# Designed miniproteins, single chains, continued (5), part 62

Each design is a single chain, and the fold is of that chain. pLDDT is the mean over its residues in the fold that is shown.

## One batch from the design tools (miniprotein)

Design m18134
Fold by ESMFold2-Fast:
Structure m18134 (fold): chain A 83 residues (1-83)
Amino acid sequence: SMEEEIEKALAEFRKKVDEITDELNARARQLTPEEIRQRYREAKQKLADEFDLTPEEKAELIATDNLEAMREIVKRAVKKKLS
């Protein structure tokens, strides 16, 4: 169903965000705050490409650090593709 596909996509998105967070936390003592922000931004750009977001949706994802806001952006994008 469409709902199942959306939930799968959101679960995969959450796993990838957790992987990014774990990697950055593991390197936190070796990186400056500026380097951490840059790597997180680059990782979000890759996630946007992987989830095939439009340029506008990608810009929204990059502009927010709120996990719920990021989840809603991905949810909207996936719904549009399945419609």
Scores: mean pLDDT 85

Design m18135
Fold by ESMFold2-Fast:
Order: structure tokens, then C-alpha cells, then sequence
Structure m18135 (fold): chain A 93 residues (1-93)
């Protein structure tokens, strides 16, 4: 499953705690249907690496519409790396 392998590779730096990475990734995959381009800040925190502060900044910048968000748009937010931006966009597919 290419999408799951890509998600796992992108999420790896953000999977905490380190001793429970597989469990954290499984929870993320189970919650993936709740993560949409119209997700609120709470739903966006289901993505590994997104803190409540980052989720709030995303909602403030885009409102509740991430359908046209790009890697460049997301990396303009403090705390979002290129890897996290790519994880966010792939999570929305």
C-alpha cells in the first residue's frame, strides 16, 4: 500500500512516544477519515506533529478550507516543516 508507506515515512519524525510509534501510527490511520480539507483545529491535531497552536494557525490562515493549500502555504506557518506540510496534504487525500 503505497499511500500508507508514504504516510508512515512522513509521519515517522512526529510519532511520539518513541517506544509506541506503531501504536501512534495505527491511531492516526484509524482517525484518517475524520481528517478532511474542512477539518477544524481539533481534527487537525489528529495528524502527528500538529500541536493545538499549529492547528489554530492553520485554521486562522485558511479558515475551514484546505482544499487549495500548498506546501509553500503551509510552510509559511511557524512550526510547519516541509515534511509536516507534505504529511498534512497527503492526510487530506
Amino acid sequence: DERIERLKRLAEPFLEPEDDREATFKVYLANLPLITPHSDAEELTLIPGITPEIARAIVEKFGLDLSKATVADLTSIPGISRTLAELILLSLE
Scores: mean pLDDT 83

Design m18136
Fold by ESMFold2-Fast:
Structure m18136 (fold): chain A 100 residues (1-100)
Amino acid sequence: PSFEEIDEAIKLVEEKYGEELQATLDRAIAARVPAAVAALRAGDYRTMLGLIMRVGAEVGNAARKAALELGLPQEVADMVEGMYMLRGAGAAARAVEAAL
């Protein structure tokens, strides 16, 4: 798909599911970030990164499901998943940094 098709798909997902995806992100952060902070304080960077990436995966999976429910093609839904996975992981990383 083109960048324009991906951008339009993300806007549609944000318009229809933005609040649900934000709630999913907030729940994933609340569930995993405390353990990620504890891992970082213990010097366990592998566990910290794994937990951050799991927050990203949970949000990405929810966004992919939303895109498919909206009737978007699988290739577009896979790219929406990737974009939300990166955004979710970034938000989790910032939450870990803010807790220090």
Scores: mean pLDDT 90

Design m18137
Fold by ESMFold2-Fast:
Structure m18137 (fold): chain A 66 residues (1-66)
Amino acid sequence: MALPDLSPEQRQELVERVLRDPTRESLEEAARRLGITPEQASEAVADELPDDVRLEIARRTAELER
């Protein structure tokens, strides 16, 4: 799929923001700043986030969407 080509600075800011607050809301805010979807932002940082942080975001997202 076509993912946006994020600069190293944009990618680092996205990772830092999500690590400070590993929630869907934090991811959505970071995605809005970059002009991408939360799903695209999640994919862009998937390999840079620790497994526990990625699982916590997914868990909270699933709970909030219920």
Scores: mean pLDDT 67

Design m18138
Fold by ESMFold2-Fast:
Structure m18138 (fold): chain A 71 residues (1-71)
Amino acid sequence: SSEQVKQRALAGIEAGLKAGGLSEKEAEEFKKKIEEALGDKDAIARVLQQAVSKLDDKGREAAALAIEKAY
């Protein structure tokens, strides 16, 4: 179902941000912002850009790998 796909994607994003070095609280807040932005690609891109800007190069690589594994 679309709800299951959505929950899987949100869980992957949260796991990726945590693997990248964000705290559990920060990762959950970004997950919530993305869930609220669903259906608006520009809003999702802005939230993701804000989250990624808090990660260093090693954190971005770790986040990308974790998101890929979660899918």
Scores: mean pLDDT 75

Design m18139
Fold by ESMFold2-Fast:
Structure m18139 (fold): chain A 80 residues (1-80)
Amino acid sequence: SMEELLAATREFYDVVEKAHKTGDVEAGVRELLELIRRRGLSPREAALAFTHVQFRAMAEENEELYKLTLEMEDRVLEEL
């Protein structure tokens, strides 16, 4: 549902932002994989959640967060 997707996008954003602030991208990737498993998201649903995070980073004009979101999406989706 849209509400479940929005909740997932907020959690994804928080994880990506934390990875950006701490520099611990590996921990962020592991946390996202765990979130995807716990929520039962398909690879397509996970990709859609990442797309929403990317749009938010673009709207905030945060180029570094946008680039990190793309990198983390590639790594996470490869594991699914």
Scores: mean pLDDT 85

Design m18140
Fold by ESMFold2-Fast:
Structure m18140 (fold): chain A 112 residues (1-112)
Amino acid sequence: SEAEEAAKKAEEAGKSGDGIEAAKGAAEASKAAGREAAKKGNGKSAAAAYTSAMGAYASAMIGERRGDEKGAAEGAARSAKSAADAAKKGGAEKGAEAAEKAAKAAEEAAKK
């Protein structure tokens, strides 16, 4: 699935210590989770997950511009957890699990 592929990208970036790429992966997984909630007909949950995904992208972009890889990864991890919660409420359980995995990967990247 798109969400699982994004989560795998975040996990690989986390293993490499690349906080910016882990943050971008978390944002992509969050967006994919929102798309899955939308396919289930849960527009409010999809909108909440998309809003959180935008927050994760903002964290990645700001961190990249500032040279703050840790801040980018930490911010994206928090946003991805919010997206996972929203997607789960919308019945997008697989997307929510992928977003949660991506959030953990971003947290691991932030520690490096």
Scores: mean pLDDT 86

Design m18141
Fold by ESMFold2-Fast:
Structure m18141 (fold): chain A 94 residues (1-94)
Amino acid sequence: MVKEELRELLKELGIEVDDSASFEELAAEALKKLKELLKDDSADVRKVTARILRVIGLLTDHVLAEARRRGLPREEAFKLAAEVAERIKKLAEE
């Protein structure tokens, strides 16, 4: 499941996650940590970038799976993606 893959990434980043946390909460924590790592001049830029791309891939899979579960046409997936991204952004800014 996409949520379990995101939990594995968070554990790799040294973040302990609550089993009750939503996909959006997990994604926000991952992006917040990766953003922090990018500000560190000693950071492995290639490794951090690969993890960012991994989070984006998991988010894409999550949105498409959600759209399919709701029976939404593919055109509505863009609107759902924007809404999910905005919620994650707000969570990551806290």
Scores: mean pLDDT 77

Design m18142
Fold by ESMFold2-Fast:
Structure m18142 (fold): chain A 75 residues (1-75)
Amino acid sequence: DDAKKARIQRTAGQTAIAAENVVDAAQGAELAALLGDIAKLQAYMDQLGKQNQESAKKLSKESKEKLKKWGKERE
């Protein structure tokens, strides 16, 4: 019983260490690829944020100019 208990505990410990270290070469490669994709997604989101801000500024400027013209035509 003690030998069987020690074997189970050792196997569980090895599995826990493997899970904690995520250091399978295939898993490492997949993680690196995912981190690369996350970086690309973050850059794309930043680009969209900047584009939205510039679009909002352009629309605000055009709307102000159109409103001024509309006011002048109705005075």
Scores: mean pLDDT 65

Design m18143
Fold by ESMFold2-Fast:
Structure m18143 (fold): chain A 62 residues (1-62)
Amino acid sequence: MIDPREVARALFLIGLAIALKYDSPEEARAWVDRLLQKLAETFGLSPEEVAELRALADEAIA
C-alpha cells in the first residue's frame, strides 16, 4: 500500500514543475506555498516534512 505522504510528495513535485513555468520567482514561490499548505492539510504532513519540501522548492526556484 502506497503511503499517502508519498502521494503528497509526488503531487508536490508535479506542482513545482508547473510553478517553474512562471516568469517571476515570487509568483512561483507563492504558488508552491499554496500547494504545500493544501497538501499538508489534506495528507497530514508533519512540520518537518513541510520544511523539507519547502527547502527543495526554494532551491529549485532560486
Scores: mean pLDDT 77

Design m18144
Fold by ESMFold2-Fast:
Structure m18144 (fold): chain A 65 residues (1-65)
Amino acid sequence: SLLEKGKEAIEAGDFELALSYLVGALENGDYDSAIELARLLLEKSKDPSIKAQAEAGIKLAEEMK
C-alpha cells in the first residue's frame, strides 16, 4: 500500500519519497492514508518545505473527505 511504502520511506529518512506517496494517496482518493503520512512527516522531518507540503496535504484531504 502507499501508506506502508510511505512509512518505510520516512523510517529511511527519505522524506521526498514519502511526500510522493502522500501525493499518490491524494490522487487515489485515499485521504486517510494521506493524512497519516502527512502527520508522520510533520513529526519526523525538520525541513520547513516538507512540513509546509505535509500541512497542505492534510488541509486538502480534510476538504475532500
Scores: mean pLDDT 86

Design m18145
Fold by ESMFold2-Fast:
Structure m18145 (fold): chain A 100 residues (1-100)
Amino acid sequence: SLEEIRRQARGAAEALAKMKSPELTRDAAESVARYFLRQGEEALLIAVEEAVKISPEVGDALVEATRRIDPEAGEKAEQAYRDYREKLETLENILRELLS
């Protein structure tokens, strides 16, 4: 189910966010990207979305990993990253103005 994929994606993103080594994060991100790509393109895009919610850096690492594995899927992952980043930035700006 999509809900199950989103739950797994959130767990993976949280695990990636706890890593302190750029090299280990890169390898782990590639493993995560391969896992979700095996389940389908939609699963990968959900994983990118959940990663961005946790951290822009984690989202970027997953996009880069996807591009190394499958350049076409990587372009779609980058688009999902940008779309969700823009939505989060808009929400942050609205909240900042409301609380100022």
Scores: mean pLDDT 83

Design m18146
Fold by ESMFold2-Fast:
Structure m18146 (fold): chain A 71 residues (1-71)
Amino acid sequence: SVEEQVALLRLYKEGLELLKQGASLDEIVKYLREKIRELREQGIEISPETERGLIDTLARLHSDPELLALS
């Protein structure tokens, strides 16, 4: 849905900003899972596939500082 896509973009931006501030991947994953839970409780459907894709993307950026700099 459009609501899921907008929520995903906001979560990605927040996770990206935390990565750039030097936050650990574990801290970022914990933060994003809490935010996703709040969104689901508000009726915004974020699929498990979307959640996994977001986390995997941020994990990839965490392991590649050059790629992170381009984001």
Scores: mean pLDDT 84

Design m18147
Fold by ESMFold2-Fast:
Structure m18147 (fold): chain A 66 residues (1-66)
Amino acid sequence: MVTDAEIKAAVGDIYLALGNYLLKVKNDPEGAAEWYQKAVDLYREAGDTEGAELAEKNLQIAKEKA
């Protein structure tokens, strides 16, 4: 059984991974920030505080490099 929260957290993980790829491999901090923001929003909707905090830290780093 999969809940809406579990689906949102899983999609958040995908968006976090895409943001990491854009920031670390493609050197695209603006693109990375967009996907990290989407990950933060999904983790918050899912109630995944740890995922949200991780995505927020990465979002801040991406914004500083943009």
Scores: mean pLDDT 84

Design m18148
Fold by ESMFold2-Fast:
Parts: sequence; structure tokens; C-alpha cells
Structure m18148 (fold): chain A 78 residues (1-78)
Amino acid sequence: AEELLEKARELVRRAGELYEEALRTGSRELLREAAELAIRAAELAVEAASLVESPEQAAEMREKHKRLAAELREWLAK
């Protein structure tokens, strides 16, 4: 449980940071990495949250990251 939670925190933080920077700089490579990390981080966060009995919060967080990743994909396609 703790291992997943720690990984989730680290990836969520990285995903958010890269996501914001990718949108700001317009780097297509960084944008792609940000989108991919955002999805993976959200998945790990959901898994960790499920273990600590916070599934609704985890679901909301995953949905937010998934939505942001979709926006990045659309931008990258241009």
C-alpha cells in the first residue's frame, strides 16, 4: 500500500509539472510525455487510494488526469 501511494504521489507530481510545462512551452515531446505520465500517475493513484478506502477521491483524480491527457493528445495532433 505505502509503496503504491509513494509512487502515485511522485508520478502525480511529475505528471502535473510536465503537463503544465508542456502546455506553457509548446514542446511536442514534453507534451506527449506529460500526457502519458498523467494517465499512468492517475492509475497508480487510483490503485493506492483503493487500498486506503478512498475510491471516490481516486476516481475523481483519475478522471481529471484523463481529461487533461485527452486535451494534450488533441493539441499534439495539430
Scores: mean pLDDT 68

Design m18149
Fold by ESMFold2-Fast:
Formats: C-alpha cells, structure tokens, sequence
Structure m18149 (fold): chain A 94 residues (1-94)
C-alpha cells in the first residue's frame, strides 16, 4: 500500500520504489520525495505523508504566508519544498 501510494504520487514504478527504499537511508528518501513532490497538490503530499507514517498526520502548514512573502516563483518553490521536507521528516520520525 505504501509502495503503491509512493509510486502513484512520484510516477516511479512500484519495483523502482521498493528497490530505492532498500538502498537509501530514511533521510535520503525523504529529501528525494520532497524534491519530487514540490509541484504536487497539498492533498497528494498529505496522502504520501500519511502512507509513510502509517497513521493520520496533521495537515501541511498553511503556505499562504509563504506565498504572500515570496517575491517570485523560485522563492515560493523553495519555501514549499522546505515545508514538505520538514513534514515528511516528522511523518517518518527522522
């Protein structure tokens, strides 16, 4: 089920996700997933976080303030990637 959700969210094959999980540390997996999911919806990121945790997790922090403070798209993307990274780290207990 976790492999299915990660594969669906990231676009990687289920075999690739399973193989990758065996070779990478939890920290490396979380960093890669945050980078791959920065362009995804908050709902998709939440689904991934809950699948990785195996339990309900609090929703992503409200990014409205980050959007309002961002002067360009690059700043917004950087803020969103950091928020997703922190959220996934918390979900996995890293």
Amino acid sequence: KIVDIVSEVTGLSKKTVAFLAELKSKEEIVEELARLTVMLSDEEVQRLAEALAGRPVPPLPDLSAAIAASRNLGEYIAAKEKAILDHLREALGV
Scores: mean pLDDT 70

Design m18150
Fold by ESMFold2-Fast:
Structure m18150 (fold): chain A 60 residues (1-60)
Amino acid sequence: SRQEALRRAVEETIAREIAAIEKELQLTPSEVAEYERLRRNDPQAAIDFLKQLKERRKNQ
């Protein structure tokens, strides 16, 4: 169905985003899992998570 196709497209987009971010930021498995959880449930929280992660790594 159209709804199933849209859901699959969203899942594929999320998977690609996760793979790209994991590669760029060298995420740990726990960070990948947290980002995936946030991305699926609260996209704004996922964005905030990445901002906080980048800021923490800058301030090492």
Scores: mean pLDDT 79

Design m18151
Fold by ESMFold2-Fast:
Structure m18151 (fold): chain A 80 residues (1-80)
Amino acid sequence: SMKDQLRQQVETLLDQIQQMVDNKAPLETIEKQIAQAQQLIDQLEQAGGDPLEVAKYKFYLLALRSEAYLQAELDKKKAA
């Protein structure tokens, strides 16, 4: 179904963002992928995706963003 395709796209992109965070990719690059993931999650919600799955994806995306920002701040301290 279209919802199943959107769910797979969200999960694939979230996995890619996690790998980027783990590999310490530039924050600007991670932020662009986070914006894309947010749009796909919004599309899944509008398509009538499961509210619990949508909430989990939103929370995971927030966690990924928080980790990326924390890592960027730690890297600034190491460069000083």
Scores: mean pLDDT 86

Design m18152
Fold by ESMFold2-Fast:
Structure m18152 (fold): chain A 94 residues (1-94)
Amino acid sequence: SSLVEELRRAAEEAIRNRDDEEAVRRQVEKMGELAEKIIESGDLEAIVEAARALGRVAQALPRGSPEAERAAELTMRLVQALAELDSSAVERLA
């Protein structure tokens, strides 16, 4: 998915430039927009890959930074979306 590739690139850029607050903020904002589009797509594999990328960003950024907190919140949002899609799949099989 091009969205997952863009999100992965944004994540790599955020980690690479973790000491540049402005650069990190721009990449985290871009990842937030891409994450929303990935959730809307309903692509389970894309949601999993996006959650992994954002989780890595949250762990790599300075602890207690607003950007680390936002990356963690986006990771949890993707995990929640994945759980909701899996529950719907189980209901359709019943």
Scores: mean pLDDT 82

Design m18153
Fold by ESMFold2-Fast:
Structure m18153 (fold): chain A 64 residues (1-64)
Amino acid sequence: FLDSSLFIRKEKKKMVDLEYTTDLTTDMHNEEIVRMGKKLGLDENSRNNGGTSGSMEAMMRLGE
């Protein structure tokens, strides 16, 4: 009857999911910062003339 190991493992899996959700929140904040940068004209990507899609988008929005 005693499947304490299975019970503990299932509960730990839920705890891991909570930590994963917390990390997602941090990533969402970073995405908002990136979008704000795009609205400001992606000064960082304009400086980085490495051929990233972000640079092209900034040129299209500001240049064309």
Scores: mean pLDDT 54

Design m18154
Fold by ESMFold2-Fast:
Structure m18154 (fold): chain A 96 residues (1-96)
Amino acid sequence: SLEDLLALLEAVVNPPSAELEEFIRLGEKYGLSVPLAVTAWLRLTGGKDPSTLIGKPVFEDDDRVAESIEDLVKRLVEWLLEHPEKALETFGFTLK
């Protein structure tokens, strides 16, 4: 969306946190393009720091908690691959 593109531009030019920079970078490392990583971040946090998701269950039907930003990104990619129908409903995209 336009809002996702504006958030991407803001995150690149003036990142709100080092944790968001790490989330986007690790997303790219694990197969989430930058726009998909930004879309996932916005859907999961509403624009809050990704560290707010550490130590909490984040994904529907998964009671595991992320222990770090890298663990959060790995769990996100795993969940997107395991639940493509729910991923499309939740984030508007799938990893195929």
Scores: mean pLDDT 75

Design m18155
Fold by ESMFold2-Fast:
Structure m18155 (fold): chain A 101 residues (1-101)
Amino acid sequence: TLKEIEEILKEMGVSKKTAEELAKRLIETVGEENAKNLVEEMKKKKISAKDAVEILTTFLKIVETGDSEKIEKAAEVVTLLLIGEISSKEAIKKLKEILKE
């Protein structure tokens, strides 16, 4: 639930306020199950708090556009990051490029 996602983000080093805001936005945007799986995998991959916040915030901005092509591209970038094919730095760069399109 919301509290579980907040706890995972806090355990990753995200501040309480930012963790609460991100957990709520993630659930509203992708649903509880997808939000939980996403943050658990980011923690498992030892993604830094700073990078996790940047990735999640940029991803949420893309999904909030409602552009299905941009959302599909963003989901692919996140998947590549979580399977270890790309770095956090590369994922952030690619997500920002998608958002600018």
Scores: mean pLDDT 86

Design m18156
Fold by ESMFold2-Fast:
Structure m18156 (fold): chain A 103 residues (1-103)
Amino acid sequence: GAAEKAALLAKMDKIIKEIKELLDKETNPDAKAALEVILKGAERLKDAATTADVEQLKIALKTMERLLELAKEISKSTDPIKAANLGVSGALIAIGTILDLEL
């Protein structure tokens, strides 16, 4: 129903806000670049999800939760290679889910 869709979209907004807060606090340029990639992926996924049904929104939310996990791992890491790999992984996961929602 409309209430369930609104609740799922609100959860996605919370995740985007948390990723933005991690990015705003980050001082390492490699981690910042990786977090920016994750944030763009999350924002694009939410944009695709705005026209989705409740079942598709549940799938999108699971991907959003995974993007947040990757963002938290990036923020905890001092390894630029690990940060870059996590950023790329997040982008690919986000793109894959967007294609699943649109196809």
Scores: mean pLDDT 88

Design m18157
Fold by ESMFold2-Fast:
Structure m18157 (fold): chain A 73 residues (1-73)
Amino acid sequence: MEELRKRREIATLMYVLERVLNGELTLDQAAEILGVSKEAVERLVNIAKEIYKKKGYITEEDARRLMEELERL
């Protein structure tokens, strides 16, 4: 049960971050979807940018680490 929910949360996080990076979502919209502050989204986007520059993509493992950062904020 919890594993399926975590997978959905990771998929949602990846979807939202990709849309923000592409300019399709604002930080405010992303914050509403993820249920966090705009500042938290901005921090996650900056981390995601670094991962994207190194690999060209975000893996499920990378997204899980981003989720942990989100829970810390």
Scores: mean pLDDT 76

Design m18158
Fold by ESMFold2-Fast:
Structure m18158 (fold): chain A 64 residues (1-64)
Amino acid sequence: GAEEAKRYIERAAERHGSVSATEAAVAAHDAGDLEGARKGVEAANRLGSSAQLSGEEAIRAAGL
């Protein structure tokens, strides 16, 4: 849900010092969690992130 998604984005921001769909995808990839990368991007879009990328588009952009 939205709360889980928010926590995922917050963890990505904590690791990288900023929040974006791409950074969330990269953080999940570094952890070996491609499903987490997709969930993070979908969550960012759902929470009204400025990126507004689809999960697949952001993962592709991140090279995942």
Scores: mean pLDDT 53

Design m18159
Fold by ESMFold2-Fast:
Structure m18159 (fold): chain A 85 residues (1-85)
Amino acid sequence: SVKDLTEEEKEAIKKRVFEILKRVILDGYQLTKEEFAFILKALHNGIVTKEDVIKFLKEELGFDEKTARLIADSLFTFVKGLTGE
């Protein structure tokens, strides 16, 4: 449960999600089914927020704010679609 996670545990999950995403984008790494599910669960449970994704895209990957927002909006729309929201 998200309610049972400490801030340090949440930050560790965020770090792992963004390390995986950075490898995908910069190194052409192909996600496993388990890694994809882990990322989707972190996004769905609000451990990784839309603002966290925007910040990551801007600071780690050098996207401008408008592009970062469009990518984050598309990602969260996709996650909502998969969860039946």
Scores: mean pLDDT 80

Design m18160
Fold by ESMFold2-Fast:
Structure m18160 (fold): chain A 81 residues (1-81)
Amino acid sequence: RPTDEEITLAVAEIIYAIGLWDARQGNVEGAAEAFKRAADLLKEAGLTDQAIEIYNEGARVAEEAGDTELAKELRAYADSL
């Protein structure tokens, strides 16, 4: 049976993939929400470094789309870890 860590990683990967899809479709808000959810899940599992990377990736996507406020919010989550 998969470990809780393995399950968390798999679920985070799926949510991250959804975020990438949303970003490609121009749904920046949906993409940022998905990246935050994936990072929150990794943070909860104690995978702090991976969580920081995904929060920062979400911030870059938001910034690239011109949503500076959302980018700041996501970077603040990364900085809180």
Scores: mean pLDDT 79

Design m18161
Fold by ESMFold2-Fast:
Structure m18161 (fold): chain A 89 residues (1-89)
Amino acid sequence: PEELHERVNELVQQAVEFEALGDMEKAIELYKQASLLAVEYARLTGNSDYAMIILDEGIMLAEQAGNEKTKKELEELRKKVLSEADERD
């Protein structure tokens, strides 16, 4: 769990750096990778709030860059996290 959390934070930091440089494609790719790992972290720890924060950041960046494909992928992943977090039956 801690290794996943650390890796997500590393990917997010790299994404922020690329975003600052104007490399939106690389930033979005890193947020997509971070989102997938954050979802796994949430499943292992129950911390869905953490995954939701990462997903929301990635969705916002994809929207700003006009990357509709990645935006939709992250939105679907977000819906899945929400449905799995508290819906037990």
Scores: mean pLDDT 81

Design m18162
Fold by ESMFold2-Fast:
Structure m18162 (fold): chain A 86 residues (1-86)
Amino acid sequence: SGSRALKAGEYARKAALAAIKNGGDPSHAAAAGVSAAGAEFAAYKNLSDQEQLTSARGAAEGAKVAGESGGEEAKKYAEEAVKEAQ
């Protein structure tokens, strides 16, 4: 769960950055960035497995939002975040 939360968070952060670079909606990039930070927080604070999984899923949802306006690169990172959050 810790590894999954960190990986989902990393892909959400990459999706946020790709959205910024590709001229996507700044609020979509921010959603991915905030959700990535949440997943990293849960992992680094060694929260419960359930909380880390919930945060990983949150990162995947944020990454999907960045993928909506961030172009193909952001969308691919969102797909990876979703896979890690399973």
Scores: mean pLDDT 87

Design m18163
Fold by ESMFold2-Fast:
Structure m18163 (fold): chain A 66 residues (1-66)
Amino acid sequence: MNEEALKEVEKKIKELDKILEETKDYEGAIKQLEAIKKQVEEEFPDADEALKLLDEKIKELKEKKK
């Protein structure tokens, strides 16, 4: 488990939530989270918890977009 990756992802999600409240750009937010997920997958081979958190957030935003 990569604790640093998890903390960084949590921080980015919180920042994105604040931007999303102001902009309501769900599609942009989803794309940004998908880009972060790809970077985490490439850089941190033991980032399972961080990847789960990103997947959950992407799913949540996709459901809210519908």
Scores: mean pLDDT 77

Design m18164
Fold by ESMFold2-Fast:
Order: sequence, then C-alpha cells, then structure tokens
Structure m18164 (fold): chain A 57 residues (1-57)
Amino acid sequence: APPAAPPGGKIGKYSAEEMLARNLAIIDAFAAANPAVTPEQVAEMRRQVELGIAGLE
C-alpha cells in the first residue's frame, strides 16, 4: 500500500516508466525532424533522460 507521499518528488500524474517512454518518444521525434543532429547526440540525449528519471527516486 503506497504511503501518503508529500509533494516534492512527483512527475505529474505519470509514472517514471511513462515519463521515460514519453521523453524517449519526444527525442525520437526531434531526431526525425532534425536530421542535422548526430546519432551520438541523440544517444547522449536519451542517456541524460534515463539518468534524470533514475535520479528522481
């Protein structure tokens, strides 16, 4: 049973998994719209998002 968590660590109404999936989809769409972005930059953006979500625990 989840305790009454005080506000301060929430990502809106989305779970960490939903937020990760949503952010990765945004990055993918951004890369598709901006072909000048290198694959290395896209990989770094995805890595940073994953680390950011993990840091929200």
Scores: mean pLDDT 70

Design m18165
Fold by ESMFold2-Fast:
Structure m18165 (fold): chain A 100 residues (1-100)
Amino acid sequence: SEEDELLKELAKEQVKLLELIIEKIEKARAEGKLPQELADKAIEIAQKAKDYYQEYIETGNEEAEEKGVEEVLRLKELALQDPVLLKILHESQNEVLKEE
């Protein structure tokens, strides 16, 4: 159905967003702009969220989508601890929205 297609497209956009976030965190870590421990934790959470959304895209498992949302919320909470990480999340969201 059109609704099922829309939900899968939204999950695909979340995967794109998380991939971009991971890329920007890796770059900021390499440039010494983020503490390594914070960057590693943020990448771990973002990768888990991405893996859950990818499972939802492939299987339609609603529990995987719920876990993906939970990991994104954990990433957002972590970002409140560091202005560089928060900026990465905001800029990544804006970049993905411009491609639509």
Scores: mean pLDDT 87

Design m18166
Fold by ESMFold2-Fast:
Structure m18166 (fold): chain A 83 residues (1-83)
Amino acid sequence: MEEADKKAAEAAVAALRAAEAGDEEALREAAERLVEVAPEASTETQGVAMVALAVAAVFGSPEASRIAREALDRVAERTPASP
């Protein structure tokens, strides 16, 4: 989990930076990384990733919002319901 948490946090920061810069390609790359690693991360880190994507959706262009929303949907679907 430590490695996944670290990668998820790095991807979340990258997504926020990309959204603020209006870099749709960087945002898509960061979002794809978040979708890949978030399911292996802690529940708290998953929450942080979802918040980062939501912020990216608000700050970005219409295409950035679409990218962020798609990633949010995928992260939510991959949330494990164990107990």
Scores: mean pLDDT 74

Design m18167
Fold by ESMFold2-Fast:
Structure m18167 (fold): chain A 58 residues (1-58)
Amino acid sequence: MPELTEEQKEAIEKYSEAYSEATGVKKEDVIKGAELYVKTEEDFEKLKGLLKEMGIEV
């Protein structure tokens, strides 16, 4: 989505990589889903929380 910041894109990329590795879901599909749900500040904070729990730096 053109409204996403570089920080949001990086977080989505890292999350999608980790989720794809853990679940076997295609990274492309995870990215598409994440882009839909992290457009709000609250959803982005939730994503950062998940990444932190997974040991991934944002």
Scores: mean pLDDT 69

Design m18168
Fold by ESMFold2-Fast:
Structure m18168 (fold): chain A 61 residues (1-61)
Amino acid sequence: LLDKIEEAITTAIQTGQPQEVDIGDIPIVDAYKEAEAYIKENNLNALANIFNQKLTIVPLK
């Protein structure tokens, strides 16, 4: 999961386009918390968002 979150954040920032994260069977709240923590700890220009039970990374660029 963390690798997919890292890739989605990198892609979102590089392209300026939102990226949906494939979380599989992982609870959306847990996936969201991991994404939010990673963004915060690395001070990245992105936001984690939950829309229609899907995790989306939105760039702030």
Scores: mean pLDDT 78

